# Designed miniproteins, single chains, continued (4): the designs that were tried, part 76

Each design is a single chain, and the fold is of that chain. pLDDT is the mean over its residues in the fold that is shown.

## One batch from the design tools (miniprotein)

Design m14623
Fold by ESMFold2-Fast:
Structure m14623 (fold): chain A 67 residues (1-67)
Amino acid sequence: SLQEAGRNALEGALSGKDRKEAAENAYRGALRAGDPVGARAAYEGALKGKDRLEAAQNAAGALAIAG
């Protein structure tokens, strides 16, 4: 489900050590779910965050909207 995809992206992003790694992990998670549009939105959203936690939250939100 889209809720599970968003949750998986958030959990993946939170496993990153910094903002960039969080964005990359969210992107890969969405791509594995077969959603390249959501993956791009998640990556771009994550990079707008000021830190790892905000990056993860932005990635999950962007994926839920796009996906």
Scores: mean pLDDT 72

Design m14624
Fold by ESMFold2-Fast:
Structure m14624 (fold): chain A 90 residues (1-90)
Amino acid sequence: KQLEELQKLKEKVEKLIELLENNSDDDEILDALREVYLELFGDQELADEIIEGVRERIKNEKDREKLREELLSSLKDFLENLDKRIKELE
């Protein structure tokens, strides 16, 4: 069960990274980000609060680009850690 949950989380993180690298629409990125937080926490209120904070921040073009770079970096690090954990559980 835990292995399946981690695999689902990995798929969502990989999709979010792809959307960020392809410079996709902000709405698509925010939807993918919300799915990742829902998978991580199972808390709709927390996920909605985080997404609203991100939406406000990306309103400024400079902050949008910085946040995109920060998200890509942190998500890639998270993906590496997630892959290691999945491999240990296999």
Scores: mean pLDDT 81

Design m14625
Fold by ESMFold2-Fast:
Structure m14625 (fold): chain A 81 residues (1-81)
Amino acid sequence: SVEELLREALKLAEELYQKYPDNPVVARIYLAVQAAYISRDPEAAIEELERIKKEYPNLPEEVQKAIDRLIDLFREAAELR
């Protein structure tokens, strides 16, 4: 369901932020995911996450993989709407 996918995305972003609390890019990722969860707008989250990937190509591999997983979750949520 859309709710399960959005909740999974929120959990992933929260876990990422807990690992990198002082990283402003990770904070930006978490904010984007929270905004999408509240507004029920997965497309807005995808746009912001793709922009972050383009602006910060040298992020830690774990963060890059998390962004890719978040985009996949939001794409699936958008497809179910």
Scores: mean pLDDT 87

Design m14626
Fold by ESMFold2-Fast:
Structure m14626 (fold): chain A 100 residues (1-100)
Amino acid sequence: SALLDELLARFRAIAEEIIALLEKVDPELAKRFRELVERLVEAARAGDVETFEAVMGEIGRLLREALARTKDPELRERLAELVEEMQRVAIQILGLLARE
């Protein structure tokens, strides 16, 4: 699907911006987030809705921890905005995967 490819590219672009901010908070969180993003993209390409939802849950938990650990209020605000944008794209991807 051309639309799926476009949404996955947008998701990856936002994820790379989040990774750059997470590197300033904790490099281990950045590494774990990158691994989860790759698993999420693999699940999306396979049409595996159950795995996609499970991995999104793990991403949500990791990003909530990262936001709680971010002491710089400006960095925290930027991270929160990117997380919201990423979640909106993920919902669009999930909507495509849920359609036969």
Scores: mean pLDDT 89

Design m14627
Fold by ESMFold2-Fast:
Formats: C-alpha cells, sequence, structure tokens
Structure m14627 (fold): chain A 65 residues (1-65)
C-alpha cells in the first residue's frame, strides 16, 4: 500500500535526522525497521510513528540489536 511506503520513508528520514543506521523492509501492510545501538530519543520517536501508522492500518515492527 502507498501508506506503508510512506511510513517506511518517514522511518528513513527520522533515522537520517538522528544519524542512526537502519534497515527498512516494506511487505504489504507491514513495515519493519531494524536498528543497531539506537538512542532512547530515536526509539521514542519510532514508537510515535508506530502509533500514527496503526491509525492508517499499517503495522510498524521495531527490531533492536
Amino acid sequence: MIEAEAVGGMALMLASVYGVPVEVKVEGNTVTVTVENASKEFLEDLELLKKQAEKMGIKLEIEVK
């Protein structure tokens, strides 16, 4: 869905702002963001994005290594 691609793009932009390396995968209505050594502030902003995505019917999965 276009909404899932938009959520993935927002996650990439957020990662760029924080300077955090991420991998983003979009599969149907699911967006998976994988991060290594993420800051608390970045993870909090990803959780806010997750709540916004849920309102659009998009599932945002956050994986931390």
Scores: mean pLDDT 80

Design m14628
Fold by ESMFold2-Fast:
Structure m14628 (fold): chain A 61 residues (1-61)
Amino acid sequence: SEKIKEVQEALKKAGLYDGPVDGVLDEELRRLITALQRAFGLPPDGVVDDELVEAIKEAFL
């Protein structure tokens, strides 16, 4: 998924993610995403939507 790759790249630049930029939402990345959703005040559902992508880019890019 292109959205997942965008999130992976942003989190890699922020030093929060060490995994590959492959567009796969594995269990490790999902746990990191739910932690970030809680930090941003979003529902911690582990879903990568446009709102989460924008929040990550605004916070780290």
Scores: mean pLDDT 79

Design m14629
Fold by ESMFold2-Fast:
Structure m14629 (fold): chain A 118 residues (1-118)
Amino acid sequence: STDAELARAGLAALDPVVAEALAALPDFVAENGVSVELTEALAEGALRLAESLRRLAEEMPPELRARLLELAEELEALAEELRANPELSEEELLALLRRMIALVAEGHRLKLEAVLAR
Protein backbone atom coordinates (compact mmCIF):
# COMPACT_ATOMS: atom_id res chain seq x y z
CA SER A 1 0.00 0.00 0.00
CA THR A 2 2.92 2.41 0.72
CA ASP A 3 4.30 1.82 -2.80
CA ALA A 4 0.81 2.38 -4.26
CA GLU A 5 0.51 5.68 -2.37
CA LEU A 6 4.00 6.76 -3.47
CA ALA A 7 3.18 5.82 -7.08
CA ARG A 8 -0.11 7.76 -6.97
CA ALA A 9 1.56 10.86 -5.48
CA GLY A 10 4.54 10.60 -7.84
CA LEU A 11 2.37 10.17 -10.94
CA ALA A 12 0.13 13.10 -9.97
CA ALA A 13 3.18 15.31 -9.30
CA LEU A 14 4.95 14.34 -12.56
CA ASP A 15 1.98 14.25 -14.95
CA PRO A 16 -1.65 14.40 -13.68
CA VAL A 17 -3.07 13.51 -17.13
CA VAL A 18 -0.98 10.32 -17.31
CA ALA A 19 -1.83 9.59 -13.64
CA GLU A 20 -5.61 9.68 -14.37
CA ALA A 21 -5.21 7.53 -17.50
CA LEU A 22 -3.10 4.89 -15.71
CA ALA A 23 -5.58 4.70 -12.79
CA ALA A 24 -8.37 3.82 -15.28
CA LEU A 25 -6.24 1.39 -17.32
CA PRO A 26 -6.86 -1.99 -15.54
CA ASP A 27 -10.67 -1.59 -15.81
CA PHE A 28 -10.40 -0.36 -19.41
CA VAL A 29 -8.24 -3.38 -20.40
CA ALA A 30 -10.62 -5.81 -18.63
CA GLU A 31 -13.60 -4.43 -20.62
CA ASN A 32 -11.98 -3.56 -24.00
CA GLY A 33 -8.83 -5.69 -24.25
CA VAL A 34 -5.47 -4.49 -25.59
CA SER A 35 -5.28 -2.38 -28.77
CA VAL A 36 -2.40 -0.85 -30.75
CA GLU A 37 -3.79 2.59 -29.83
CA LEU A 38 -3.69 1.68 -26.12
CA THR A 39 -0.07 0.41 -26.24
CA GLU A 40 0.98 3.57 -28.14
CA ALA A 41 -0.82 5.79 -25.58
CA LEU A 42 0.95 3.92 -22.74
CA ALA A 43 4.31 4.33 -24.55
CA GLU A 44 3.68 8.09 -24.86
CA GLY A 45 2.79 8.16 -21.15
CA ALA A 46 6.07 6.41 -20.27
CA LEU A 47 8.06 8.94 -22.35
CA ARG A 48 6.26 11.87 -20.67
CA LEU A 49 7.05 10.41 -17.23
CA ALA A 50 10.71 9.88 -18.27
CA GLU A 51 10.97 13.54 -19.37
CA SER A 52 9.46 14.67 -16.05
CA LEU A 53 12.00 12.55 -14.11
CA ARG A 54 14.86 14.04 -16.18
CA ARG A 55 13.63 17.55 -15.28
CA LEU A 56 13.32 16.54 -11.60
CA ALA A 57 16.90 15.14 -11.71
CA GLU A 58 18.23 18.62 -12.64
CA GLU A 59 17.03 19.91 -9.23
CA MET A 60 18.61 17.06 -7.20
CA PRO A 61 22.09 16.40 -5.72
CA PRO A 62 24.46 14.40 -8.00
CA GLU A 63 23.85 11.01 -6.31
CA LEU A 64 20.05 11.30 -6.57
CA ARG A 65 20.33 12.82 -10.07
CA ALA A 66 22.12 9.67 -11.30
CA ARG A 67 19.40 7.41 -9.83
CA LEU A 68 16.55 9.50 -11.29
CA LEU A 69 18.24 9.47 -14.72
CA GLU A 70 18.52 5.66 -14.51
CA LEU A 71 14.76 5.46 -13.76
CA ALA A 72 14.05 7.78 -16.72
CA GLU A 73 16.16 5.52 -18.99
CA GLU A 74 14.17 2.47 -17.79
CA LEU A 75 10.88 4.27 -18.63
CA GLU A 76 12.26 5.16 -22.08
CA ALA A 77 13.27 1.50 -22.62
CA LEU A 78 9.76 0.43 -21.53
CA ALA A 79 8.25 2.83 -24.12
CA GLU A 80 10.48 1.28 -26.83
CA GLU A 81 9.38 -2.22 -25.71
CA LEU A 82 5.70 -1.17 -25.99
CA ARG A 83 6.22 0.30 -29.47
CA ALA A 84 8.18 -2.76 -30.67
CA ASN A 85 5.42 -5.12 -29.37
CA PRO A 86 2.05 -3.34 -29.88
CA GLU A 87 0.09 -6.65 -29.90
CA LEU A 88 0.64 -7.51 -26.23
CA SER A 89 -1.57 -9.82 -24.18
CA GLU A 90 -3.57 -8.33 -21.29
CA GLU A 91 -1.16 -9.96 -18.79
CA GLU A 92 1.91 -8.57 -20.60
CA LEU A 93 0.43 -5.03 -20.76
CA LEU A 94 -0.52 -5.09 -17.06
CA ALA A 95 3.01 -6.35 -16.18
CA LEU A 96 4.52 -3.38 -18.08
CA LEU A 97 2.07 -1.04 -16.29
CA ARG A 98 3.19 -2.47 -12.91
CA ARG A 99 6.85 -1.85 -13.92
CA MET A 100 6.04 1.76 -14.92
CA ILE A 101 4.22 2.36 -11.59
CA ALA A 102 7.16 0.84 -9.63
CA LEU A 103 9.68 3.11 -11.42
CA VAL A 104 7.62 6.23 -10.63
CA ALA A 105 7.14 5.13 -6.99
CA GLU A 106 10.93 4.74 -6.60
CA GLY A 107 11.54 8.19 -8.16
CA HIS A 108 9.07 9.80 -5.76
CA ARG A 109 10.58 7.93 -2.79
CA LEU A 110 14.06 9.27 -3.69
CA LYS A 111 12.68 12.82 -3.90
CA LEU A 112 10.90 12.52 -0.52
CA GLU A 113 13.99 10.97 1.13
CA ALA A 114 16.11 13.91 -0.10
CA VAL A 115 13.59 16.56 1.06
CA LEU A 116 12.54 15.00 4.40
CA ALA A 117 15.92 13.67 5.59
CA ARG A 118 17.01 15.74 8.62
Scores: mean pLDDT 77

Design m14630
Fold by ESMFold2-Fast:
Structure m14630 (fold): chain A 79 residues (1-79)
Amino acid sequence: DLALAEELLAQAAAKPEPALLQARGDGNTILVAYDPASGFRYAAVIDPEGKGRLIEVAVPKPNLALAEEFEKLLEELLK
């Protein structure tokens, strides 16, 4: 659900600190990572079968810790 991903990105962007957010809608799981200081953004959609795809990738400046947290949680959600 693209609308749910947009809502999560807006919630993350409202925080002054890096955020990793998860929500579920229409059987899909949405995972979002955002760092307002660096502009780092990852968003993924995971379907009910555990297949994932990235829907947003922006890395103006890297945040390696946030990227690692996102990857670990994504792996857990993918099976």
Scores: mean pLDDT 77

Design m14631
Fold by ESMFold2-Fast:
Parts: structure tokens; sequence; C-alpha cells
Structure m14631 (fold): chain A 102 residues (1-102)
């Protein structure tokens, strides 16, 4: 199986190909991310250095989703969070629903 560093490198290359990361941004994330969770956290903070309370909560939830070993369950939770955000739910309500799902 691939190491965490190799998985992080593959994710960075994917995002670079999609035009979502510059070379400098990719280098920063690679140098500062040892796990999948750290990758998503650093990616989010690089794009949003001053996140709102809702955005900070969504970042924390994204890290929790990344820790779920069941990919289908992780996807289902991600879709639930997207629906709650689209419905204008508060950070506290989204966090409660995520805990109820887990």
Amino acid sequence: SLSSAEEVKERIEEWKKAGKLSEEQAEYIFNNSKTREEFWENLYLLKNPNPSPLERTLLEIAVEIARIPDEERARALGELVERLVAAGRSAAEIRREVRAFL
C-alpha cells in the first residue's frame, strides 16, 4: 500500500491538474501535510486564511469525514453536510447533525 506521503502527493498532483493549486501552493501543502487529514486542513487554510465560524466548523467536519475508513459512509456524510449548508443551517446545527450521523 502507498505511504501517507505518497497519497498526499497524488492528491496534490490531482488538484494541480484540475487548476485548483499553483506550484507554490502545492509545495507548501506537501511540506506541511503528513496525513490525509493534514492535507485537507492545509488546503482549506491556504484558500481561506481568515475563515468564518461556519467555515472553521466545516473544516473540522472535513477532517472528521477524512478519518472515516468507509468511503461510502464518508461520501454520505459529505453529501449531508452539503445539503445542510445549502439549506442555510448554522454551524451548531450542522455539527449536531454530523454527530447524530456518526
Scores: mean pLDDT 69

Design m14632
Fold by ESMFold2-Fast:
Structure m14632 (fold): chain A 89 residues (1-89)
Amino acid sequence: SLSEILQQLKELEEQMITAFEKEDFETFIEAARQLIELLKSLPESELKRQLVKSLLGSIELAIEKAEKLGDKKAVEELKKLKKELESLL
């Protein structure tokens, strides 16, 4: 149901925020990947577009942080997710 999808979305967003603050890029990437799959399952809507744009912003911040920390593997994986997410616009 839509309510179950919205709950999963909120839980994944909270996981991403916590992982970002802890500089845990593996957990961040995993949560972001699951969120992208969830977004792919949603019908086209203004809400979906806003959620896609919001996630893009979060991924861009994570790329910047990973680059500053020299985590080249995280940068590579995050850029792949960014490209996949941009395909939803």
Scores: mean pLDDT 87

Design m14633
Fold by ESMFold2-Fast:
Structure m14633 (fold): chain A 87 residues (1-87)
Amino acid sequence: MSPLEEAVELTREVAELLGYSEEEIEELIRAVQFLAESEDPRYQALLASLVTAARAFLADPEDAAARERAENGMAAALSAYKDALAA
């Protein structure tokens, strides 16, 4: 599996488990794809942080701190994507 395919699948599983709508999941997947295709080190760092947080949350869904890190990672990725589109 490619790093992009893994990031997409992990993000989808976390968002579905957290009760996100299909529209919200699709927007998050577009954000993840955008960050992964970018050569900006800041965007690559955000993607790496999101993947790490998603793996931790999926390994222990009852860990509130892991859940918060995953939610923050998804919010940061989406924010970076929307900011890039507004520029």
Scores: mean pLDDT 84

Design m14634
Fold by ESMFold2-Fast:
Structure m14634 (fold): chain A 69 residues (1-69)
Amino acid sequence: MSREELRKLVRELAEKLGLKELLEVIDKMSDRELAQAVSLLSILEHTKNPKVKESILKELEEIVKKAKE
């Protein structure tokens, strides 16, 4: 998958899930960070488990912080 395809997927999933902070840092994310974000966002979209949602949101917050540096 190309970097541009990964960025598009992260944007679409972040918009769908209301994660606006992630949208601001997409351009600064590495290919690895984009791939991780896609995986995490996909799980977040499908999971109904509140503990899993909390864990994933925390990991996404760490990716956002790292991308801002």
Scores: mean pLDDT 80

Design m14635
Fold by ESMFold2-Fast:
Structure m14635 (fold): chain A 76 residues (1-76)
Amino acid sequence: ELSEKVKELEEKLKRGELTPAQVEQFEANREIGEVLREIGDALDEEFKRIKAGYPREEVDERLRQKAEELTARLKA
């Protein structure tokens, strides 16, 4: 699980067991992890909308807008 792996890396960082290269990798992985978590949250929300009878076209539009938002954040 991503969350558990992040917690393990945070504990190792606090204990001073990570090399400088591993610290840089951890920070890069955290950014990727945050984006993946937000994608997961968006998908879960839209899945609930589909089950509630929302039109697929509205779901697709919202997911497209979310993807553009996340892409802009990663390119900032």
Scores: mean pLDDT 72

Design m14636
Fold by ESMFold2-Fast:
Structure m14636 (fold): chain A 98 residues (1-98)
Amino acid sequence: MYVWVEIDGERYEGEVSESSVESLREAFAAATEARLRGISDEELEEWMKQAGTPAARFALAARLGLEWERLLEAGMKVSEELREIMEAGIEEGRRAYE
């Protein structure tokens, strides 16, 4: 599956396999839960690096964090497939937080 996001005039894009879709969703869920527990941006980046997430997907997840919903409302453009993965991960992470 080919995914992309545009933020501040910059486009981030790449191919995600079916197995990587699950890993990406889980990464967004874990990032959301960690953020709700008070982890800083720097700590989240280090944590996700240790988790072995592919660099491009790690950079995207770390940059977007819990503000993804607000960024989407502010006019951030994403491919439909990536948006669905992000929204599913955010919801899962929020439910995991108590």
Scores: mean pLDDT 64

Design m14637
Fold by ESMFold2-Fast:
Structure m14637 (fold): chain A 86 residues (1-86)
Amino acid sequence: DAQARLDALIAEGRAQTERYRKLGEEVLKKIKEKDPEVAELFEKMSPSGRASALAEAGRIYEENKDDPEKALELAKETIRRHAERQ
């Protein structure tokens, strides 16, 4: 029972991370239109770094969805920070 509960939590965590990555990809498309410099920084990152940046950017955008302009700016800053750490 404890193992089944842990497996369910892991599956939910993976599903949420994947959902945020997909949202991050949509947000990145908007960033490319407004700020191609940030998009270029993203492309220079490792595959794992890009995946992490997309997941975090997607989460931040979702958390700030009531203010789309602020959400987009925070997502851009998130991608920039991830690029600087690579």
Scores: mean pLDDT 80

Design m14638
Fold by ESMFold2-Fast:
Structure m14638 (fold): chain A 104 residues (1-104)
Amino acid sequence: SDRERLIKLLEELLELLEEIKEILEADPNATEEEIEEVEELIKRVEELLEKVKAGEISLEEAKEELREILERALEIIKRSIKDPRTATGYALRVIGLLIDLELL
């Protein structure tokens, strides 16, 4: 149950990060470094998701790693998404994932 919920949170975060990547790729003011930071987080989530599905990481270790990734995502949103309304929308989605993580 908790592992299945964690997998769902990781999958929702992947979708969110892919959307952010598309926004940055479409933004002529976005830097290559900003896009690379999002790609690094996507890879980190994909690797964590694989470990969780394989049972190669404890639930507590996976929760701590996911918390760090979510905090990093908030930093990227604040710095790199220039439209305040869009940035706020994505930040609220990340905060929702953080709340759901604390309920595990």
Scores: mean pLDDT 89

Design m14639
Fold by ESMFold2-Fast:
Structure m14639 (fold): chain A 67 residues (1-67)
Amino acid sequence: LDRAQRRALITALGRERAAADGAPDFADRAVEHAVDLTRGSPEDRLGAAVEIIWAESGRSGRYEPAA
């Protein structure tokens, strides 16, 4: 993902998360948004998925004990 696409994705994820409020399929929707932004090679899709995982993990506090 380029910087602009990543920023757009993060913004979309934030809005979708706020609207879904604990929806169990949030991760699947996030991946769909990433794929739409990166309608390229399988490598682009994998990169988008990795970025989403890192962003979601940060928000869940998994890698930051104090949040």
Scores: mean pLDDT 54

Design m14640
Fold by ESMFold2-Fast:
Structure m14640 (fold): chain A 81 residues (1-81)
Amino acid sequence: MEEIERIVDEAAKKLQLELDEEQREQALESASTHSIEKLQRSLEAWELYEKGDLEKVYEILREAEKEEGDLADEIAEAVVL
């Protein structure tokens, strides 16, 4: 539970999303195994982006895009800018 909360909070912070406590709780409650994996992939993409491994970042973005377009778009914006 705390681990999921930390992943959601970290993903929101990395993607520059300001979540209210209510929104965070809803995200945690609706988080399935696939949703958690999407958040972890987003964090992994951010780590690789900071590391300079853009090739793997694009690979993760493409995978995330298949699951959630809006999240992938946010990461793509950060990479392009």
Scores: mean pLDDT 58

Design m14641
Fold by ESMFold2-Fast:
Structure m14641 (fold): chain A 104 residues (1-104)
Amino acid sequence: SMVEEVIKKLKEVVEKNKDKDPYVLFSELQKIFLDFLKKNPSAEDINEVMLAVAKLVLEWASKKNEEDATIAQVQLIMFLSTVIAYLKSKGIEAPSVKEILDAA
């Protein structure tokens, strides 16, 4: 499926960037996510990919020092907030940032 291919690419980017800073990681994750959005995915597919991003970023952050982990968490919150705002602007119901983080 499209979602499985996107999640695979996200996992590959996280592995490629396991020893990089969180800003580089998020730049590459955002590019994959924006390319995914251009394909007009369903709200369900967007929610599944958002949850996958949250889980992957939190797993990456768990292996980093406090500074890099904090930056990764802040970048994740900003990313999720932007996607949620985009969905709401289209009249689509979206989970809160807290609900996504609690599910990851």
Scores: mean pLDDT 85

Design m14642
Fold by ESMFold2-Fast:
Structure m14642 (fold): chain A 96 residues (1-96)
Amino acid sequence: MAKKVGAEASKEELEEAIEEYKEELRKRYERDGVSRSDGELTSLAAAQVAYDLAREEIRRTLAELRDAPPEVQRAAVEAILEETARRTGFLDLLRA
């Protein structure tokens, strides 16, 4: 349907966003004297991108789970992030 311009361009934009977040995280951890692996930084950056894409779904899900234990809320958020990364084609970066 209309407005599907380039699934490929969308992937490139998401990969660029992940790289930008990764560089920001690297500089932050270096200033704090914390050593993080390249894979850990990639995974954290991918999670931030997935969170931004799924922000509305996460808000709705957490509102429904407001009386649930924190571990259940966390598991639900993690599942949404993984599914979002899977749909948008960067699941491998999230799992880095």
Scores: mean pLDDT 75

Design m14643
Fold by ESMFold2-Fast:
Structure m14643 (fold): chain A 90 residues (1-90)
Amino acid sequence: AEEEAKKIMEEIYEKHPGDYEKIVEELIKIIPSVDKKVQGILAGLVLSHLAAKGELPEEHLERLRELAERGAPLEEVLETLIEILEEIVK
């Protein structure tokens, strides 16, 4: 999952070097086509980029903070990342 996510990222970066907006766009397009664990990792990367730009809504930041504070299981974290991204992309 992590190695697969890394390979997808490397391929997108090679295709769109230095183009942050194109990289995020391509990641969003690929997410529905890959394994659930890879989806969660890629969703986390997209959400991190949105948060860095101040574009992630406060409700989603709060939800992620609650997971971190209680030490939620990895599977629950990955599911939540996918759900948040699906809500934003719609």
Scores: mean pLDDT 73

Design m14644
Fold by ESMFold2-Fast:
Structure m14644 (fold): chain A 82 residues (1-82)
Amino acid sequence: SIEEIRKNAEKLAELTGAKEEIEKLAEELVRSLEQGDFESARKYYRELAKVAEEAAKGKSAEVQLEVRNQLAAIGKAIDEAE
């Protein structure tokens, strides 16, 4: 759901410290999904994943795994909406 995507993005922002960029990309992703624009949604998801993974570099393996888990949850939500 869109609410779950927002919650997962909030968790990514907390884990990575990249709050502004992650929240902006998550909002673009959500808007794309609301409009049925799955191509743009996948584009914003890829940008979100790059930002989150880059910001998680140098953090513990546990934090990096949690970031990947949150990204996987968002990706699954996009696939289920299509």
Scores: mean pLDDT 85

Design m14645
Fold by ESMFold2-Fast:
Structure m14645 (fold): chain A 77 residues (1-77)
Amino acid sequence: LSRAELLRAAALLAFSDDPARRAAAREVVLGSTDPEARLTAAKLAGASGRPELRPFLEELTGDPDPAVREAARAALA
């Protein structure tokens, strides 16, 4: 997947009203080896304020990348 496709998935996860689209986007983001995609997803999920994204953010608090972990914790606060 291109970076543009990964960033689109991050935006769809945070802002789509379609639960199926959010689930598909979540799998793309979490399956990505690109920490920038996961970092962007954490920030956008935090900005969205959606409580249904809390489990996704909790998974990112265990991410191998420290910037992703910090962004996820900040989003959960």
Scores: mean pLDDT 80

Design m14646
Fold by ESMFold2-Fast:
Structure m14646 (fold): chain A 86 residues (1-86)
Amino acid sequence: VELSSSLSQEDRLKIVGNYYTGISYIKQGKYEEAKKKFLEAAELLVKAGEPQQAADLLYDGADLFEKAGKYDLAEELRKKADEIKK
């Protein structure tokens, strides 16, 4: 995945790291920690001026929660993504 050219190398690593750490936490059953990692990645994207990418990341995270049977967490991420899109 190509990230925005406005992102520093440090921010790119944080975004990618948080997203994949979130996926790892879902595999471990650590759903609240996974949610926090997806939100941290999305916040970095919003700060970099990439709200559409932030929303897309949260929709992807919501799909992962839904596949894990965590419908409430999926709904929380979708709501946050919708707010970011404006």
Scores: mean pLDDT 82

Design m14647
Fold by ESMFold2-Fast:
Structure m14647 (fold): chain A 78 residues (1-78)
Amino acid sequence: MKVTLTKKGDSAVAVIELEPNKKFVDLLEKNLKKYPFVTSIERLSDSVLKVTFKSWNDAATFFFGKKPGDEDVYEKEF
């Protein structure tokens, strides 16, 4: 799984690239919708989700455990 997190003003957008498994993607989308810091989820393909977060700091902490320095784009493979 690859996550690209991009700062959009005070908010953040994550592009999550998954293996092409529709059942796993459906389950991940359902689970992400349970989090109050997630504002929207858009399915770009059968294996790619676009997730919008209320704040950059919360999104970066969620994916990477802490806010990354002055970077506006973060990438990580999981």
Scores: mean pLDDT 76

Design m14648
Fold by ESMFold2-Fast:
Structure m14648 (fold): chain A 100 residues (1-100)
Amino acid sequence: SSEDIAKALASLDAVLAVVKEAAADPSLSLRQLRGTARGLLALVTRDLVKLLEDNPEAVAEIRRLHAEAVARLEAATTREEILAVVEDYVAGLKAVLQRA
């Protein structure tokens, strides 16, 4: 429904805000930030795949974007690189939701 899509978009904004706050937290190591980002991306991927389960093209695109984001996140060596991966992934998921 349009209400479910609106809630999903708001959840993506919330995830990005959490990762931005974590990236600014000097008490968190790069490893902890990467773990937090990975966990949040896994949770939103699961929820969006469930939301769009009757749309196989959207599910395939979400899974492709998630695999790409995970690979980029594992290769990331800075907080800025981790944040950029999350920003790009959120933008990609928003585009999928807006076309669904």
Scores: mean pLDDT 90

Design m14649
Fold by ESMFold2-Fast:
Structure m14649 (fold): chain A 63 residues (1-63)
Amino acid sequence: MESKTFVYDAEALDGSTVTRTVVLTPEKREAIVKQIMDGLPDMTEEEAREAVEKAEKALAARS
């Protein structure tokens, strides 16, 4: 229920490296969970939340 900030390096269209900052608020996280459930009705809310947490951990591992 807390906002998380992720910082990672990404490749720009011109091949240069740019540092990106992503802020995930609780509201944005819940919206993503609902969007996943709407797109994948066979998924439970727990599975959708786990998918979001896995993505957050992948972003944290890059920063």
Scores: mean pLDDT 69

Design m14650
Fold by ESMFold2-Fast:
Structure m14650 (fold): chain A 92 residues (1-92)
Amino acid sequence: AVPPMQKLSEEEREKIRELLKQNRFDEALDLFASHSPAVKQILDAWKAGNYAEATRIYLELVRNGDKELVELMMEVLRSRAFEPFFKGSYEL
């Protein structure tokens, strides 16, 4: 089972949003991963080319009920060319 995602502080979320606004996605992901083991696992799976595992962990974040963090993760994943995975299913 994927460990539950820790709740980020508003200061940490704002820093991630600022990096995303500047299109500094690598820095935003690194900052997010430093506070969330689940996000780090998604990035590790993505870098390994294991997109099925990255998607599985993402869906576990949805199940965790942390809607704000899920929305931030969707924006990051879209910027990382996860767009092809959303074309086949809009319920992702």
Scores: mean pLDDT 64

Design m14651
Fold by ESMFold2-Fast:
Structure m14651 (fold): chain A 90 residues (1-90)
Amino acid sequence: SAAELQAKLDAAEADLDGLEAYLAEHGDKLSVATLQQILQALEDFGVRLDQLVEQHAADITPELQARIDALRARLEALKARVRALIAAKE
């Protein structure tokens, strides 16, 4: 349902908000191993988001599509940021 998709997108947005704040405060202090684990978690997040979108394809309104697109853009930016943090430590 659209309501179920909305609730899951709300949770996904909150998860990315928390990770963005965490990386802003602590990212430079994290080990390469921890950053690689975060990068893997972000890759897995992307797979789960794609599955969620596929599962609810019939319920996607233009507003929900905009939220999905924004979430995908944030995810790619976060993956790029984590990769840059890893590169800076190598």
Scores: mean pLDDT 89

Design m14652
Fold by ESMFold2-Fast:
Structure m14652 (fold): chain A 72 residues (1-72)
Amino acid sequence: MTLPPLSVPQYVAANIISTSLVLDYQARLKAGESPAAARKKMLDEARKIFKDDEQALKYVEELFNKALAEEA
């Protein structure tokens, strides 16, 4: 389901953070971490970054999950 549109600064921040999470996830897999453990760590990190912005957090989680689905 499509979330309401974010402000331009929130959209930019969410895309930067989701990209950083995907890159860290890929680096963790290359280091021998399990996909489940790496995914959990990245989602926990996103929740810490966006603890006060639930809308941005949901959008970042959607972008991250979509990126992982495209790698499958």
Scores: mean pLDDT 75

Design m14653
Fold by ESMFold2-Fast:
Formats: sequence, C-alpha cells, structure tokens
Structure m14653 (fold): chain A 64 residues (1-64)
Amino acid sequence: VKTGTGEAGGHRATVTIDGDKVTVTVDGETFEGSGAEVAAAVLERFGEAGLRAATGAYGNAVAA
C-alpha cells in the first residue's frame, strides 16, 4: 500500500493506492475508485485547486 499527501490552493489531499484501487481524501471528503473516476469526482467537487492537491498527493504516493 502506497500513501502520499499534497496541498494546493488551500486544499489538502491524501491518496492511498492499493493495487488498482485509489482512495483520495480532500478536506475530509473521501472518494474511491479508479484513478480516472476519483480525479473526475475531485474536479467536480473541489475544482482545479483540489485536483492539483490530489495530483500532488498521488505523485507522492507513487514515489513512496
């Protein structure tokens, strides 16, 4: 299991990668699914700033 955190535009994100399942938490709200599904959900709820935080967190999770 890989985990990373990221911050952008006043939003904080945590990403956990467990095989093909991605869990993203942005400002306490949790999204689960494929990478594409969670990215779309974060963009809809928190806009580009939240997606940027989640993308940074994902990069940190992959690097861990």
Scores: mean pLDDT 82

Design m14654
Fold by ESMFold2-Fast:
Structure m14654 (fold): chain A 60 residues (1-60)
Amino acid sequence: APSLQEIADQAKEVIVSTQNELEKELSQPNPDLAKIAEILDEKDKRMAELQAQADERQAA
């Protein structure tokens, strides 16, 4: 089971990865807003999972 530090490191990786994907899409001549929305939705889902894991560790 991941430690709070491991969860924090995963959260950092999710944010960095999301920023890289957004920058790639925004660098296109016609950015795909639907794809941007998908990237943000995926980030939100991953962050929610990490938050749930962190909450479980703090409660234990």
Scores: mean pLDDT 81

Design m14655
Fold by ESMFold2-Fast:
Structure m14655 (fold): chain A 95 residues (1-95)
Amino acid sequence: DPEFEADVWRALGEIYRGIANVLMERGDYEGAAKAYELAIKQYEKAIELHPTPELYRDLADAYRNLANAYRKLGQTEKADEFEKKADEYESKAQA
């Protein structure tokens, strides 16, 4: 069932995003960025199985969080790229 499989991948994405948020609060910005990248991969897998506006919003939010982590690392160019990706996925959520 692709919907059930998508829900499982989405839940795994939420777990990685939760871990990344804790790492951000602790000042481990490199660890947070890696955890947000893992969350993004899980959301991408969920979207491949069953695309929904909610999943596009989850992916957009994860990219914004990743951008914030890279800003904390002084990687402003990468942060701007990830914010652009977040805007693109937010647009897909509204289509």
Scores: mean pLDDT 90

Design m14656
Fold by ESMFold2-Fast:
Structure m14656 (fold): chain A 93 residues (1-93)
Amino acid sequence: TEVREEQARTLEEEGEELIKQAEEDIKAAEKQAEEDGEIGLKVLADLAEKYAEALRKLAEEMRKVGAPQEAIDRLERAAEKFKKLSEEAKKKI
């Protein structure tokens, strides 16, 4: 019980940190896309796709250790947000 609770807390902390890092990196990439056109949009699309994949994988790992559904949903929502952002950036290329 304690070991699984500790694993769940560690993954929740990793998820929070990953979301924060993704938001900072994506914001920087969005600014660069405004300046660099097609090349900037490609960077934004690739970065958003990579973060969406990482968040989805972490959410699945959290599910396996019985982390709170609210924490899993938070990562899945962030992954979906970045996936859509990647798709929108690709449409502008």
Scores: mean pLDDT 85

